# Designs tried in a protein design run: designed miniproteins, single chains, continued (4). Part 94

Each design is a single chain, and the fold is of that chain. pLDDT is the mean over its residues in the fold that is shown.

## One batch from the design tools (miniprotein)

Design m15467
Fold by ESMFold2-Fast:
Order: C-alpha cells, then sequence, then structure tokens
Structure m15467 (fold): chain A 67 residues (1-67)
C-alpha cells in the first residue's frame, strides 16, 4: 500500500544519511504490519534505488537479516 511505500522511502533516506539503525527499525515495522514478503520487497527496492556505497551496504545487510 501507499504507507508501505512511504516507509520504504524513509528507510532509504535514513541509509543515505548513514543511519542504519533507523532504516532497520522501519523495515521491521513493515515486516510486522505488512509481512515478511513486503519487507523483503521493500529491502530489494531500497537496494536498487540506493545512490551511495554506504546506503548500498546498509541495504544489503538489511536484506540479509530479513531472509
Amino acid sequence: GAMAKELAEQALEALEKGDLETAKEILEQIRKQYGRTAALVAAREILERARTEKAKEGARELFEELQ
């Protein structure tokens, strides 16, 4: 839904700022509210959209934790 997309965007913004902890918390919220599959989809989208190497590394770590 639109809310899950907004949460994913917030997680990406946190990763671009180097805030891995906030990004992890947001993805955990998606997992709890929308399910593990939705969280995995969000993590993959964040990984695809990440602009900096730091954000890409964070996105990879979060994706691995969700598996």
Scores: mean pLDDT 80

Design m15468
Fold by ESMFold2-Fast:
Structure m15468 (fold): chain A 74 residues (1-74)
Amino acid sequence: SLPPLSPEQQAFLDDVREAMDGVREVERLIDAGASEEEIQKKVDELIAKSKNPLARGLLRALVDTLLWVRKRQA
């Protein structure tokens, strides 16, 4: 079993979960064939709604990676 997490470590994992939920929303738009402009608008909305700086940073990094991968596959 993994050792018990500190409150700070648990908060970080909660931030990661929030960021992953945002990435899933962006993936859904990409799979639906949304334009680059619509995807960027959704990313900006998700970042603007998040008050957590760690979640915002993770979401931005993960979405940037996802968009880079999709461009390479096109």
Scores: mean pLDDT 75

Design m15469
Fold by ESMFold2-Fast:
Structure m15469 (fold): chain A 75 residues (1-75)
Amino acid sequence: SMEERVEELVRKAKEYIDQAKEALERGDIKSALEAINKAVEYAEELRQLGATELADEIMKEVRELYKKLQEKIDS
C-alpha cells in the first residue's frame, strides 16, 4: 500500500541520516556526503507521494548535517 511505501521510505531516509551522523563523527566526509545524498533522494520520493511533512522533517535533518559537514571541511 501507499502507507507501507511511505513508512519504508521514512525508515530508509532515517537510516541514511544516522549513517551520515556516524560518518561525520569519524571525519569521513565522503561517506557522510554519500549518505546525505541518499537521504535527500528518499525525501524527494516522499514529497512526490504527498508525504510533504515527513519529507520536510527529513530535509531539516539533512540541512543540519550539511552545515556540520561544511564546518568539518573548513576546519
Scores: mean pLDDT 87

Design m15470
Fold by ESMFold2-Fast:
Structure m15470 (fold): chain A 87 residues (1-87)
Amino acid sequence: SEVDRFLELVYPLLEELEKRIEEKLADPSLSEEEKEKLKELKKLLEELKKAAKEYLENPSEEKAKRLLELAEKLSKQFDTVASLLFP
């Protein structure tokens, strides 16, 4: 499916993003506001990875819809911290 192909391409990028978030959260120069935004991004990323695994194990329209909703939330949250992760 289109979702399966998308997940195969995107999954390694999600792992790299997670690594960058963890490394940046260890930076003592970050403000509390920046840390909270990064924590929210991390939470959404973990939820998306879990939903992706559940979809790949047993695909359904409901799970595909959940993946899209999580991807949209992740994209919006990422925009708030993109410059911190990719300067």
Scores: mean pLDDT 80

Design m15471
Fold by ESMFold2-Fast:
Structure m15471 (fold): chain A 88 residues (1-88)
Amino acid sequence: ASPAERARALVARIRELLARHRAGELSPEEFVERMAQLVAEVRALAAELGNEEIARLAGEVADALAARDFPAAEAAAERLIAELERAA
């Protein structure tokens, strides 16, 4: 898939995960694990694209997850979605 197609797929997956988390369908542990996997995929794409802003925002999500600060993780993920959509 093109980088743009991969960015759109990641946006869809992050949005779905956030929606399921907000609906209470995931344990905190499942949310952290699944979001960390998506962050790793986003970081790989950011490195391939040389996009430092996407890498920085992915780092903010990772830091919030490590702190178990779920409101901060959600806010950082929403900023990450906006930047991924700009790259698509």
Scores: mean pLDDT 90

Design m15472
Fold by ESMFold2-Fast:
Structure m15472 (fold): chain A 64 residues (1-64)
Amino acid sequence: SMEELEEKKERLLNALELTSMLTGRSVEEVRKAILEGKPSPVTLQVLRLAGLSLEEARELLEEM
């Protein structure tokens, strides 16, 4: 549903911001690494905690 999609997008944005704070990389650098399929181990762990797979995160970012 659209509501579930918006919730997933919010969780993704929060995960990007948290990863940025933890790694010292910009949000733009973190999202680029996900889109290139080369996320750091920290990024993968934060996405997992947010309930998102790498593929789901990539698909959401491509639509944003």
Scores: mean pLDDT 86

Design m15473
Fold by ESMFold2-Fast:
Structure m15473 (fold): chain A 80 residues (1-80)
Amino acid sequence: SREELDRLIAEARELLEKAKQYVENGDVDKAIEIIRELGEVLTRAVRLAKELNDQEAYDRVRKLSEELDKIVEKVAELVK
C-alpha cells in the first residue's frame, strides 16, 4: 500500500542518517549492521513503488540507494 511505502521510505531515511553517524564516529561494525538493514528496507520500497506505479516514490528510493552506495564506499575505505 502507499501508506506502507511511505513508512518504508521514512524508515530508510532514518537508517541512512544512523549509518552516516556510525561511519563518522568510526563505529564500522554498527555501520555495516545498519547498512544491511537499510538495503533490505530499500529493496522492499523499490518493489512497492513499482507495484504502485509511483514514479516520484521510485525516484526518492533511487536517490536513497545512491546515498547508501556512497556510505558503502566510505566503509570499504575504512576497513581496507
Scores: mean pLDDT 85

Design m15474
Fold by ESMFold2-Fast:
Structure m15474 (fold): chain A 75 residues (1-75)
Amino acid sequence: MEEGEKYYQKGLEAFAQGKYEEAIEYFRKAAEAYKDDPLKKAQAYRNLGKAYEKLGKTEKANEAYQKAIAALQSL
């Protein structure tokens, strides 16, 4: 099973359960695993940003969103 997809799915599950710090950790690992897949990497960073927003960490959320945009621009 692809490691990035496993982490991404765990991140979505944690996010749905309101476990935002766990979601951040999983989405970060998914983004790192997706280094050669810009679309999936961007998706992981997008959800990382959403998890940071839930914790009120606006600057960290914006940083994650910028990384998602950068990943898409690498296509």
Scores: mean pLDDT 85

Design m15475
Fold by ESMFold2-Fast:
Structure m15475 (fold): chain A 104 residues (1-104)
Amino acid sequence: MKTPEELIEESKKLLAKDPNNAQAWGTLGEAYEKLGKYEEALKYYEKMLSLDPNPSAGQYLNLGDVYEKLGKLEKALEYYQKALELEPSNSIIKEKLKEVQEKL
């Protein structure tokens, strides 16, 4: 697996070529999430969503995880639901939804 530092370096190179690269903003969000910097991760994921009209289930799952870490459980639930709509058979997303619902 790539380190957070490797993800940041790769994303910066992509963004230097195209600052509207939604994928690169998403990778920055993932890197900052792995570093435990959830407010910065959220900022980069929000930038990703603003540029990507068709986010993946994984991108919504990551947003749900960041909101959960920030204690924003209602927002975490919303994004886990969006992820599950894209991948209805994904057991990881179902488990995350159940965990957040039990904390509300």
Scores: mean pLDDT 85

Design m15476
Fold by ESMFold2-Fast:
Structure m15476 (fold): chain A 75 residues (1-75)
Amino acid sequence: MEAEEMRKRALEMAREMDEKAEELAKINPEHGRAARTLSTMLYGAAEQIKTDPELGIKLAESNIEAARAFLERLE
């Protein structure tokens, strides 16, 4: 249950970062690339939760925090 909730959160954040990457790339290509990298890492963490929930949850938590920090710094 907790693993599935974390996986859903990681996928939601990954989608948000993909949408932000498209917008940011029009203004600053480096910021767009950073957002795409975070999205990719979040999708990877969501996949890892399926094969190794313990490791995948830790990766998802770290990548969600990194994505939030990135968004906070942009504003």
Scores: mean pLDDT 83

Design m15477
Fold by ESMFold2-Fast:
Structure m15477 (fold): chain A 86 residues (1-86)
Amino acid sequence: SLQEEIDRGVVALALAVLREAVKRIDSPYKEEILEHLDRALDALASGDYQTALEHLKKAIEYAKKSGLEDIVKGLETIRKEVERLQ
């Protein structure tokens, strides 16, 4: 439906904004976080929610290892929204 396409677009935009925040932070595992966020964004664009969730979970793992508490909170919120779209 159009609403599902809008909701997916809003989630993708929120994730893209959070990705830009990660790029500005000097942290361990930054490249691993960005790689998984890029794969999650690509999966969302194709409607592949299962693949998007797998990459979001990996990005959250690396963000936790990096001590990026606010990034972890943002990614967990996005993960829950992607789960609702499924």
Scores: mean pLDDT 87

Design m15478
Fold by ESMFold2-Fast:
Structure m15478 (fold): chain A 78 residues (1-78)
Amino acid sequence: SAARARGAALAVKGQTALDNGDYETAKKYFEEALKLLADSVTASAYIYEKLAEAYEKLGDLEKAAEYRAKAEALRAAA
């Protein structure tokens, strides 16, 4: 689907931003990717892990823990 393809492309841009140390840009790309990939449990769990990493790098440990918990809950629900 067009939404899935766009979401995947945004996730790639988010990863590039993480690799470059641009954590604010990475967070924004992963937030947009999540909106487009919300119908996929596997993709949403992956994006939640990436958002947790970005928030942790930004020093927002509460948000990082929240997104890790969301990823774990999705994986556990199967």
Scores: mean pLDDT 87

Design m15479
Fold by ESMFold2-Fast:
Structure m15479 (fold): chain A 68 residues (1-68)
Amino acid sequence: SPKDEAIREFLVKAEELMRERGYSGKEMLERLLALHEYLQTLSLAEAKELAGLSDEEIERLLDNPPAV
């Protein structure tokens, strides 16, 4: 679905940034699972907006993750 595609695009970018920042495999998995659960609560429009974020904006979100 378009929402699943937007979620996947965001999570791929987040994973790449976490690797660049030196996150462990465990930390990366925990963050990706939490982000995936959060993204599933969003509308299609909200998910697309997140997929369009810059690397800097995604990094800010990783530093201050939404509660799941």
Scores: mean pLDDT 79

Design m15480
Fold by ESMFold2-Fast:
Structure m15480 (fold): chain A 67 residues (1-67)
Amino acid sequence: MEKLWEELRKAVKEYEEAVKNNDWEAQDKALQRIGELIRQIIETEGVTWSSAEERGQAVMALLNEAK
């Protein structure tokens, strides 16, 4: 479980760095990875949200608190 959340934090960092570097290809790759990790977390924890976007926003809020 913690490994999936750690991978998600890493993927979010990769996206932030790609945005900072204006690297479109890296941004697209990071977004795809973030989506896949969120899907795996939802399936593994058995938690259903009204949408995957709501789950993603909750995760991003948690990551911002960790700064």
Scores: mean pLDDT 69

Design m15481
Fold by ESMFold2-Fast:
Order: structure tokens, then C-alpha cells, then sequence
Structure m15481 (fold): chain A 55 residues (1-55)
């Protein structure tokens, strides 16, 4: 739903800020852990990870 989409967006933005401050690997680890906790599929998690690596 919309609430889940907004939550995923917020987590992605937080992961970007972590990546900028603490390095890409820290941001990727944060994003993967949080998306997994939300019960998202591996396909969605890996898409988010790939997006963060390209940023």
C-alpha cells in the first residue's frame, strides 16, 4: 500500500545519507537489513541495493 511505499522511500533516503556519511557498504547493509525486516522479496531488496550502488 501507499504507507509501505512511503516507508521504503524513507529507508532508501536514510541509506543514502548513511552511504554519504559512513561509506557505501554501511548504507547497503542498512538498506538490506531494513527491507528484509519489512518482509520484502529478494527481487525488491536487490533492486534497491543496485539503485544505491549507482547513486
Amino acid sequence: GKALQEQVRALYEEALEIAKREGLEAGLRYLREKLTQLGLSDVVIEAGVADLRKA
Scores: mean pLDDT 80

Design m15483
Fold by ESMFold2-Fast:
Structure m15483 (fold): chain A 72 residues (1-72)
Amino acid sequence: EKEELKKRIDELIERAAELVRRYGNSISDEAVEATLLAMEAAIAKNISDVEEQKKFIDELERRLDELEARAA
């Protein structure tokens, strides 16, 4: 399961980076939130407890889904 969580984190980072690219160099709230989310996802790789890591990733995915919906 840790390998699956690592893949989810990598996907979150890529999706967040794509949102930042879609906003270009604009300093928008959504671009800032996406950048912070990518940083939090990278930090999530260091969470040793699988259950805590999973909960954190689930919350990041929820936040990213909301950001993507607002960006559409």
Scores: mean pLDDT 77

Design m15484
Fold by ESMFold2-Fast:
Structure m15484 (fold): chain A 60 residues (1-60)
Amino acid sequence: MSVDEALEAASTLPEEVREAVVRTVDSLQQAGQPVTKEDLISAAQGLGPEAKKQVEEALK
């Protein structure tokens, strides 16, 4: 997915989940890695099952 798509999805999320997604996107960009839906969902899993569901819904 594109960085713009990831950041747009993040803007619809609660602050804590949004912060985790933005940090993951920044980390992947710094490493020159592609941003994927799986990476963003994995970042949210660390915050709990509700956060994971919120990210999955935002990425529909």
Scores: mean pLDDT 79

Design m15485
Fold by ESMFold2-Fast:
Structure m15485 (fold): chain A 62 residues (1-62)
Amino acid sequence: TEEQTLKRAREIIEKEKPDEEELEEGKKLKEELLAKGYPEKLAEEAGLVYQAMLLLKKKAEE
């Protein structure tokens, strides 16, 4: 579910803590979604999930 995905994303972000590059990527996705007319809440949540995905990718490379 979307709620479960968002909760997991927040847990990953809190534990692993994104660096500046990962924060910028999440912000960029949020701005792109807002520009396309998506609601701010959806854009914010998508940005958080994307940051969590980038953190998991980084961890898999180590």
Scores: mean pLDDT 77

Design m15486
Fold by ESMFold2-Fast:
Structure m15486 (fold): chain A 67 residues (1-67)
Amino acid sequence: KIEEEIKKLEEELKKNPSADIYVRLGKAYLEAGEYEKALEYFTKAIELDPRNEEAVKLAREAVEKLK
């Protein structure tokens, strides 16, 4: 399930990197319990689109999970 979703998103990322794809990858890793990778992808999304409120909120959630 989640591994298949991550694979599809990684293929999309190779073709056209975007903040939306980074947010979706972060969400998938967050669901998989990979909090450090989730934070990494949310940070990439924020770097591409600093106005992405969802990415900021999810990055904060990932940080809380790492505490």
Scores: mean pLDDT 81

Design m15487
Fold by ESMFold2-Fast:
Structure m15487 (fold): chain A 83 residues (1-83)
Amino acid sequence: AWREALAKEVLENKEDIYKDIIDLRKEIQKSSDGESAKLYTALGLLAAFAFLDPETVRKIANGELSDEEIKKILDEVVERLKA
């Protein structure tokens, strides 16, 4: 179902997923409180679809992770999907 479809999407389009998560994180940093809430929700959905841990999603949403750290985490997810 959705996990199978997403696993295929992540493996085939991991660059787009990296970009989307990083872009959402950067947008959160720029947005007002109301817009930030929408972006946190969007990031949460995208990260859940990318098989990220809820704690990792929270750290990304709070701006605790650098773009490099986010990419590293996503690379690990892709490796797990291949294994």
Scores: mean pLDDT 60

Design m15488
Fold by ESMFold2-Fast:
Structure m15488 (fold): chain A 58 residues (1-58)
Amino acid sequence: MKIKATLVEEDPNHPELKKGDEVLILEVVDEYNVKVKSLKTGVEAIIPKRKLSSGEEV
């Protein structure tokens, strides 16, 4: 199942992802990073877990 989360901090490497945007967690890459998909734009990116709120399973 995929987990839905909200961005709590901007990523300067991914300017298309804004604070407050909702994302789907697609994959855990490592202990610090996850692969996400923006629900707003459909763009996929790898970002630090610390930039996401607690997730809700969908």
Scores: mean pLDDT 75

Design m15489
Fold by ESMFold2-Fast:
Structure m15489 (fold): chain A 74 residues (1-74)
Amino acid sequence: SEEELFKIGREIVEAYEKYPDDLEKLENEIRKILLKHGFPKEEVDRILAEARAAYPDDPGAFAQAVLQRVKELL
């Protein structure tokens, strides 16, 4: 739903604001967010692995890639 996507997006932005230069901590916070919102572990692991492979050194681009994938699945 649009409401669920908005909530997830806000929480991902808040995680990025806490860890703008720490991709590992950002990835761990986003993992917790997606699991809390009911995404299966296997799907979360896949989303994060794909985003990490695309953007291994860019936390902002990593967060945007995750959010885009989540949007496609909702």
Scores: mean pLDDT 87

Design m15490
Fold by ESMFold2-Fast:
Structure m15490 (fold): chain A 71 residues (1-71)
Amino acid sequence: KLLELFEKAIEALERGDVEEAREYLEKALQLAREQKDSASAMGAREALEAVERGDVEAAIRTLRGRKEYLE
C-alpha cells in the first residue's frame, strides 16, 4: 500500500499534477507513521518538502529510491 501510494505520487508529479501528488504523499506519510515505518515517513516528508519548494526532480528521485527499497 505504501508502494502504491509512492507510485501514484510519482505518476502525478510526472504529469505535472502537484496537488494530486501532495494528496498521495500526505496519505503515504500518515500510513508510514501508523505502521512505524520511519524510513518511509522520512521519504514522504522529504518529497513533500521538495514539492513545496518546486523541486519536482528531487521529489521523484527520493520517492523512486524508497520505492526500490520497498520492493
Scores: mean pLDDT 83

Design m15491
Fold by ESMFold2-Fast:
Structure m15491 (fold): chain A 60 residues (1-60)
Amino acid sequence: ALEELEKEIREIWEKYDKGEMTHGEFGLKVRELIEKYGPDAVIEALERVTGIRPAAPAAA
């Protein structure tokens, strides 16, 4: 399950990094994954794949 999420994120990240995907399209794909897997899992997978934490709502 988590490995599948990491694979999907890796594929969309590679497309985004190559300029084959717009920032808006990348955001929509990430949102779809959040709806499917939950925000915490997607954030963790993005951090593992890219080494960068996505912009979170400011830690209150």
Scores: mean pLDDT 72

Design m15492
Fold by ESMFold2-Fast:
Structure m15492 (fold): chain A 94 residues (1-94)
Amino acid sequence: SMEEIRKLREKFLSEASKIAQTLIDLLKQDPEKARKAYEEFLKKMDEEVNELIEKYRKQGNDELAEAVKKAYERFKELVELSIKIAERDLQRQQ
């Protein structure tokens, strides 16, 4: 349903903001630790997203499965953009 797609998008956007902030804060303290945290987070998210896609596919809801894929791609774009902006800003403050 459109409501389920909306809730999924809201969840991914909320999580993107939270993880981006956590990674930015960590990046300022320890760039190597930030990278490792991001890699571990992506591994966990890939597993959760794949499980959710399979769940919707088994329910015959290809529309929700596709929405999850697109929301996750957008999530990764937003997190990566936030990190790039933070890296640029850190360079300008030095």
Scores: mean pLDDT 78

Design m15493
Fold by ESMFold2-Fast:
Structure m15493 (fold): chain A 103 residues (1-103)
Amino acid sequence: MKEKLQELVEKAREAGATVGSVVAGPDGRARVWLNEDGTLEIVEPEDEADRRALLKGLVLQAESLKMAAEGISKEEFYKRVDELHRRLAGATIEELEELLKSL
């Protein structure tokens, strides 16, 4: 996952996007961020709720970075993000892990 996410960050940055914090947990704390040297750092989740939030955040960020690299309109971007939020609202940890493997 980290390698795929780093590739997506690089593609988004090439498309002109500014990337700093990649994923935030439900408490607003960073779980995945981009260091100044271009490396990604991931914090290990503390419990199942934190793990689910991290996995959901990783899926959302990976899809958002893909859309940013595609250069879609701001309106279409927000529409797809809203649809993705609704789709992932009831997702299990297993479903989220399968989505991340397909990236």
Scores: mean pLDDT 69

Design m15494
Fold by ESMFold2-Fast:
Structure m15494 (fold): chain A 73 residues (1-73)
Amino acid sequence: SEREMSILQTSMSIRLSGEEFDALLQGNEKIREEISKLRRETMEKFNKAKSLEELQQIIEETEERLRELREKM
């Protein structure tokens, strides 16, 4: 549903903003910039998503990329 899509988009946006802020506080500017780019790319994909299934796939892909970035810290 549109309500479920909105909740998922908002939750992911909050999480990515928090992760970017955490990287900033740790002084890891390179990782902060990579998380900032990931956030922008994810929001663009969310705007183009036409179904809940597409949105869930975008979230899973974003979670995996975020995990890889954290492993580089």
Scores: mean pLDDT 83

Design m15495
Fold by ESMFold2-Fast:
Structure m15495 (fold): chain A 74 residues (1-74)
Amino acid sequence: SAELVARIQEAVALINAAREALAAGDVAAAREQRARLRALRDEIRATSDSPLAQALAERLDAEVAEIEAAIAAQ
């Protein structure tokens, strides 16, 4: 669906922004992008029960965990 495609595009943009912030040493910006990814994940889970939406939410869990680990390592 167009809505799911938009969610995927938003997720990719937030993941890239978090990685760029981490590469720049901007932990505050990385935390903000992590919070936005968590909000997107929670919204997807609250508003859709489709298998594709569930798979996207699971992928966002993994990306959030990776960003959290990178923040903690600084």
Scores: mean pLDDT 86

Design m15496
Fold by ESMFold2-Fast:
Structure m15496 (fold): chain A 94 residues (1-94)
Amino acid sequence: MEEKKKKIEELAELLGELMGKRFSKTAKGLKEEEIVELAKELTRAFLEEAKEAGASLDQLIESLKEGKATEDPNAKKDKKVEEAAKETALEYLS
């Protein structure tokens, strides 16, 4: 079970980074609180859809790592969105 916990934490971190970067670009004109709530909802929706599709934790982690490798290393990241998405993923996967 320790292995599963580590994978959940890794997945949550990757989702946090992805959401933080994505919402930093789309945040123009929206309040921070609205962006944080939207990121939480999208994180839950993503995980729910992946679960219904039968995706394993390993498959999700690999997919997100591949996406991260193609990201601009200078891409701006919204820290509050990252933190909120990470916490939401941890709560959903626990």
Scores: mean pLDDT 74

Design m15497
Fold by ESMFold2-Fast:
Structure m15497 (fold): chain A 70 residues (1-70)
Amino acid sequence: MMEEYVRRMERILEAAKKLPGVSQEAIDELERLLKEAKEAAKQGDEEKVEELYREAMEVFSKAVDAVVAA
């Protein structure tokens, strides 16, 4: 289960990097969240991985909204 969240976060990061107009700050934040999620998964902290995944989804959603609003 934790591996699936980490994989989803990796896909979110890749999508953000490929999407034109996404800020470097948003990409950097997604990279930070992914690193924290990998550490939490290594420690078996499923609740923290899920929380970091939700945070990554929020960051990505706001970044996409900013591009669409421009």
Scores: mean pLDDT 81

Design m15498
Fold by ESMFold2-Fast:
Formats: sequence, structure tokens, C-alpha cells
Structure m15498 (fold): chain A 70 residues (1-70)
Amino acid sequence: GDELVEEATRAILEGRFSARQIATLFLSLMYRDFEVGLEGARRTIEAAAADPDLQEAVKQGAEEALEELA
């Protein structure tokens, strides 16, 4: 996988980022490569499954990033 995606996913899982901060990270990845950024968001949502609050923040961040690109 892309090293930048792996670093972003780990930072989100280890840190207490707001949905807006997560959106900024995903938006940056999607501007670089849309499919890679989208896959990164999907993997982060799956990885956060054990923490419902974190998973919801990741989902909201992904939705905000996609809305900005629309």
C-alpha cells in the first residue's frame, strides 16, 4: 500500500482526531490519488470497528472529504 495512507491510518487509530481533522487528512490523500484515498478511508473505517465512536468520526471525516470534492 501507499506509505502515506498507512501513516495516516495509524495516526487516526492512535490519536484522538476530530472528524474535521480526519476529513483534512482524507481530502489530502484524495487530491493526490482519489482511489488510493478512498481505499485508505475504507481501511481506516474497518480498522476502527472495535471503537464505535472512532469509527463514526472516521465515517464523518470521509463524508466531509467527499463533499468537499463534489
Scores: mean pLDDT 79

Design m15500
Fold by ESMFold2-Fast:
Structure m15500 (fold): chain A 75 residues (1-75)
Amino acid sequence: MSALEYLRKALEAAEAGDLEGAIEYLRKAIAVATGGGVRTAAGHALKTLLSPEGTREDAIRGLRGAVELAEAGEA
C-alpha cells in the first residue's frame, strides 16, 4: 500500500472520530513515504493528533494537505 493510500485511510478515520485508526495509518504512511514534504506533513498531523492542544479539525486540515502533496507526486 502506498503513502497516499495510508493517508486517505488516516483522513477517513480522523473524520469518523477514530483517532487511534488515524494515528496507526499516519505511522504507516510516514514509514512508506519517500518524499520529505509528505513525510513532514504526515508527521505534523500525527503530532497534532497526539498533542493535548491539537484539535481534530487541525489534524484533518493537515491530513488533507498531506494527501494533496502525495497526489501531486511528492510521496
Scores: mean pLDDT 78

Design m15501
Fold by ESMFold2-Fast:
Structure m15501 (fold): chain A 83 residues (1-83)
Amino acid sequence: SKIEKAAEEVAKTATEVYLRIAKARGLEVSDEQVKAFYEKLFEKKKEELEKIAAETSEEAAVELAEELTKLIREAGEKELAEL
């Protein structure tokens, strides 16, 4: 579904930013911690986007997810610049 793919992209982007920041700080993160972070975020975002789609439209939910993905990348770049 479009909602599932949108939630996957948000969760993947946030997980990639999380890993990049952790490595930049010299923090060791286990594969299990990474997987748990991704899975929890994916489930949460899928639920949130499904609710938004039901209240508005699938298109609006996908557009919101795309904007959120952009904001996550920008926030990650800012955090890395402050390290």
Scores: mean pLDDT 86

Design m15502
Fold by ESMFold2-Fast:
Structure m15502 (fold): chain A 62 residues (1-62)
Amino acid sequence: MAEELLEQAEKAIKDGDLELAREYVERAVNEAGRLVEQGKTEEAKETLERVQDLKKRIAEAE
């Protein structure tokens, strides 16, 4: 789930749809939180690192 959300966010950035990209990033953040609650902390950290990169790219493109 989180991987798919990150891929969709990256595609949205490349397509110039920054609003859609932000929505996917927010959903990925929520999923990372759920992964932490499930004990999947390593997967959650990887997700959050990619989220930070995507957020920076969105902010720079705005």
Scores: mean pLDDT 81

Design m15503
Fold by ESMFold2-Fast:
Structure m15503 (fold): chain A 62 residues (1-62)
Amino acid sequence: EYERAKELLKKAEEYAKEGNISKAASYLSAAGILATLVKDEEKRKEILERARKLDELIDKLK
C-alpha cells in the first residue's frame, strides 16, 4: 500500500502542475485512502503530510 500510495501521490502532483485539477484531486483522494491502510506510522505520516500540502495547493487553484 505504501508504494502504491506514493505512486498515486506523485501522479496527483504531476497533474496539479499540469493544471489538470480534476485528475490531481482524483489521484490525491486515492492516495489518501491507501495511506490509511499503511500500518507503518512513519511512512503513513510521510504520505499524509505530502497529500495535505498538495490538497491545500489544489484548493487554492480552484
Scores: mean pLDDT 78

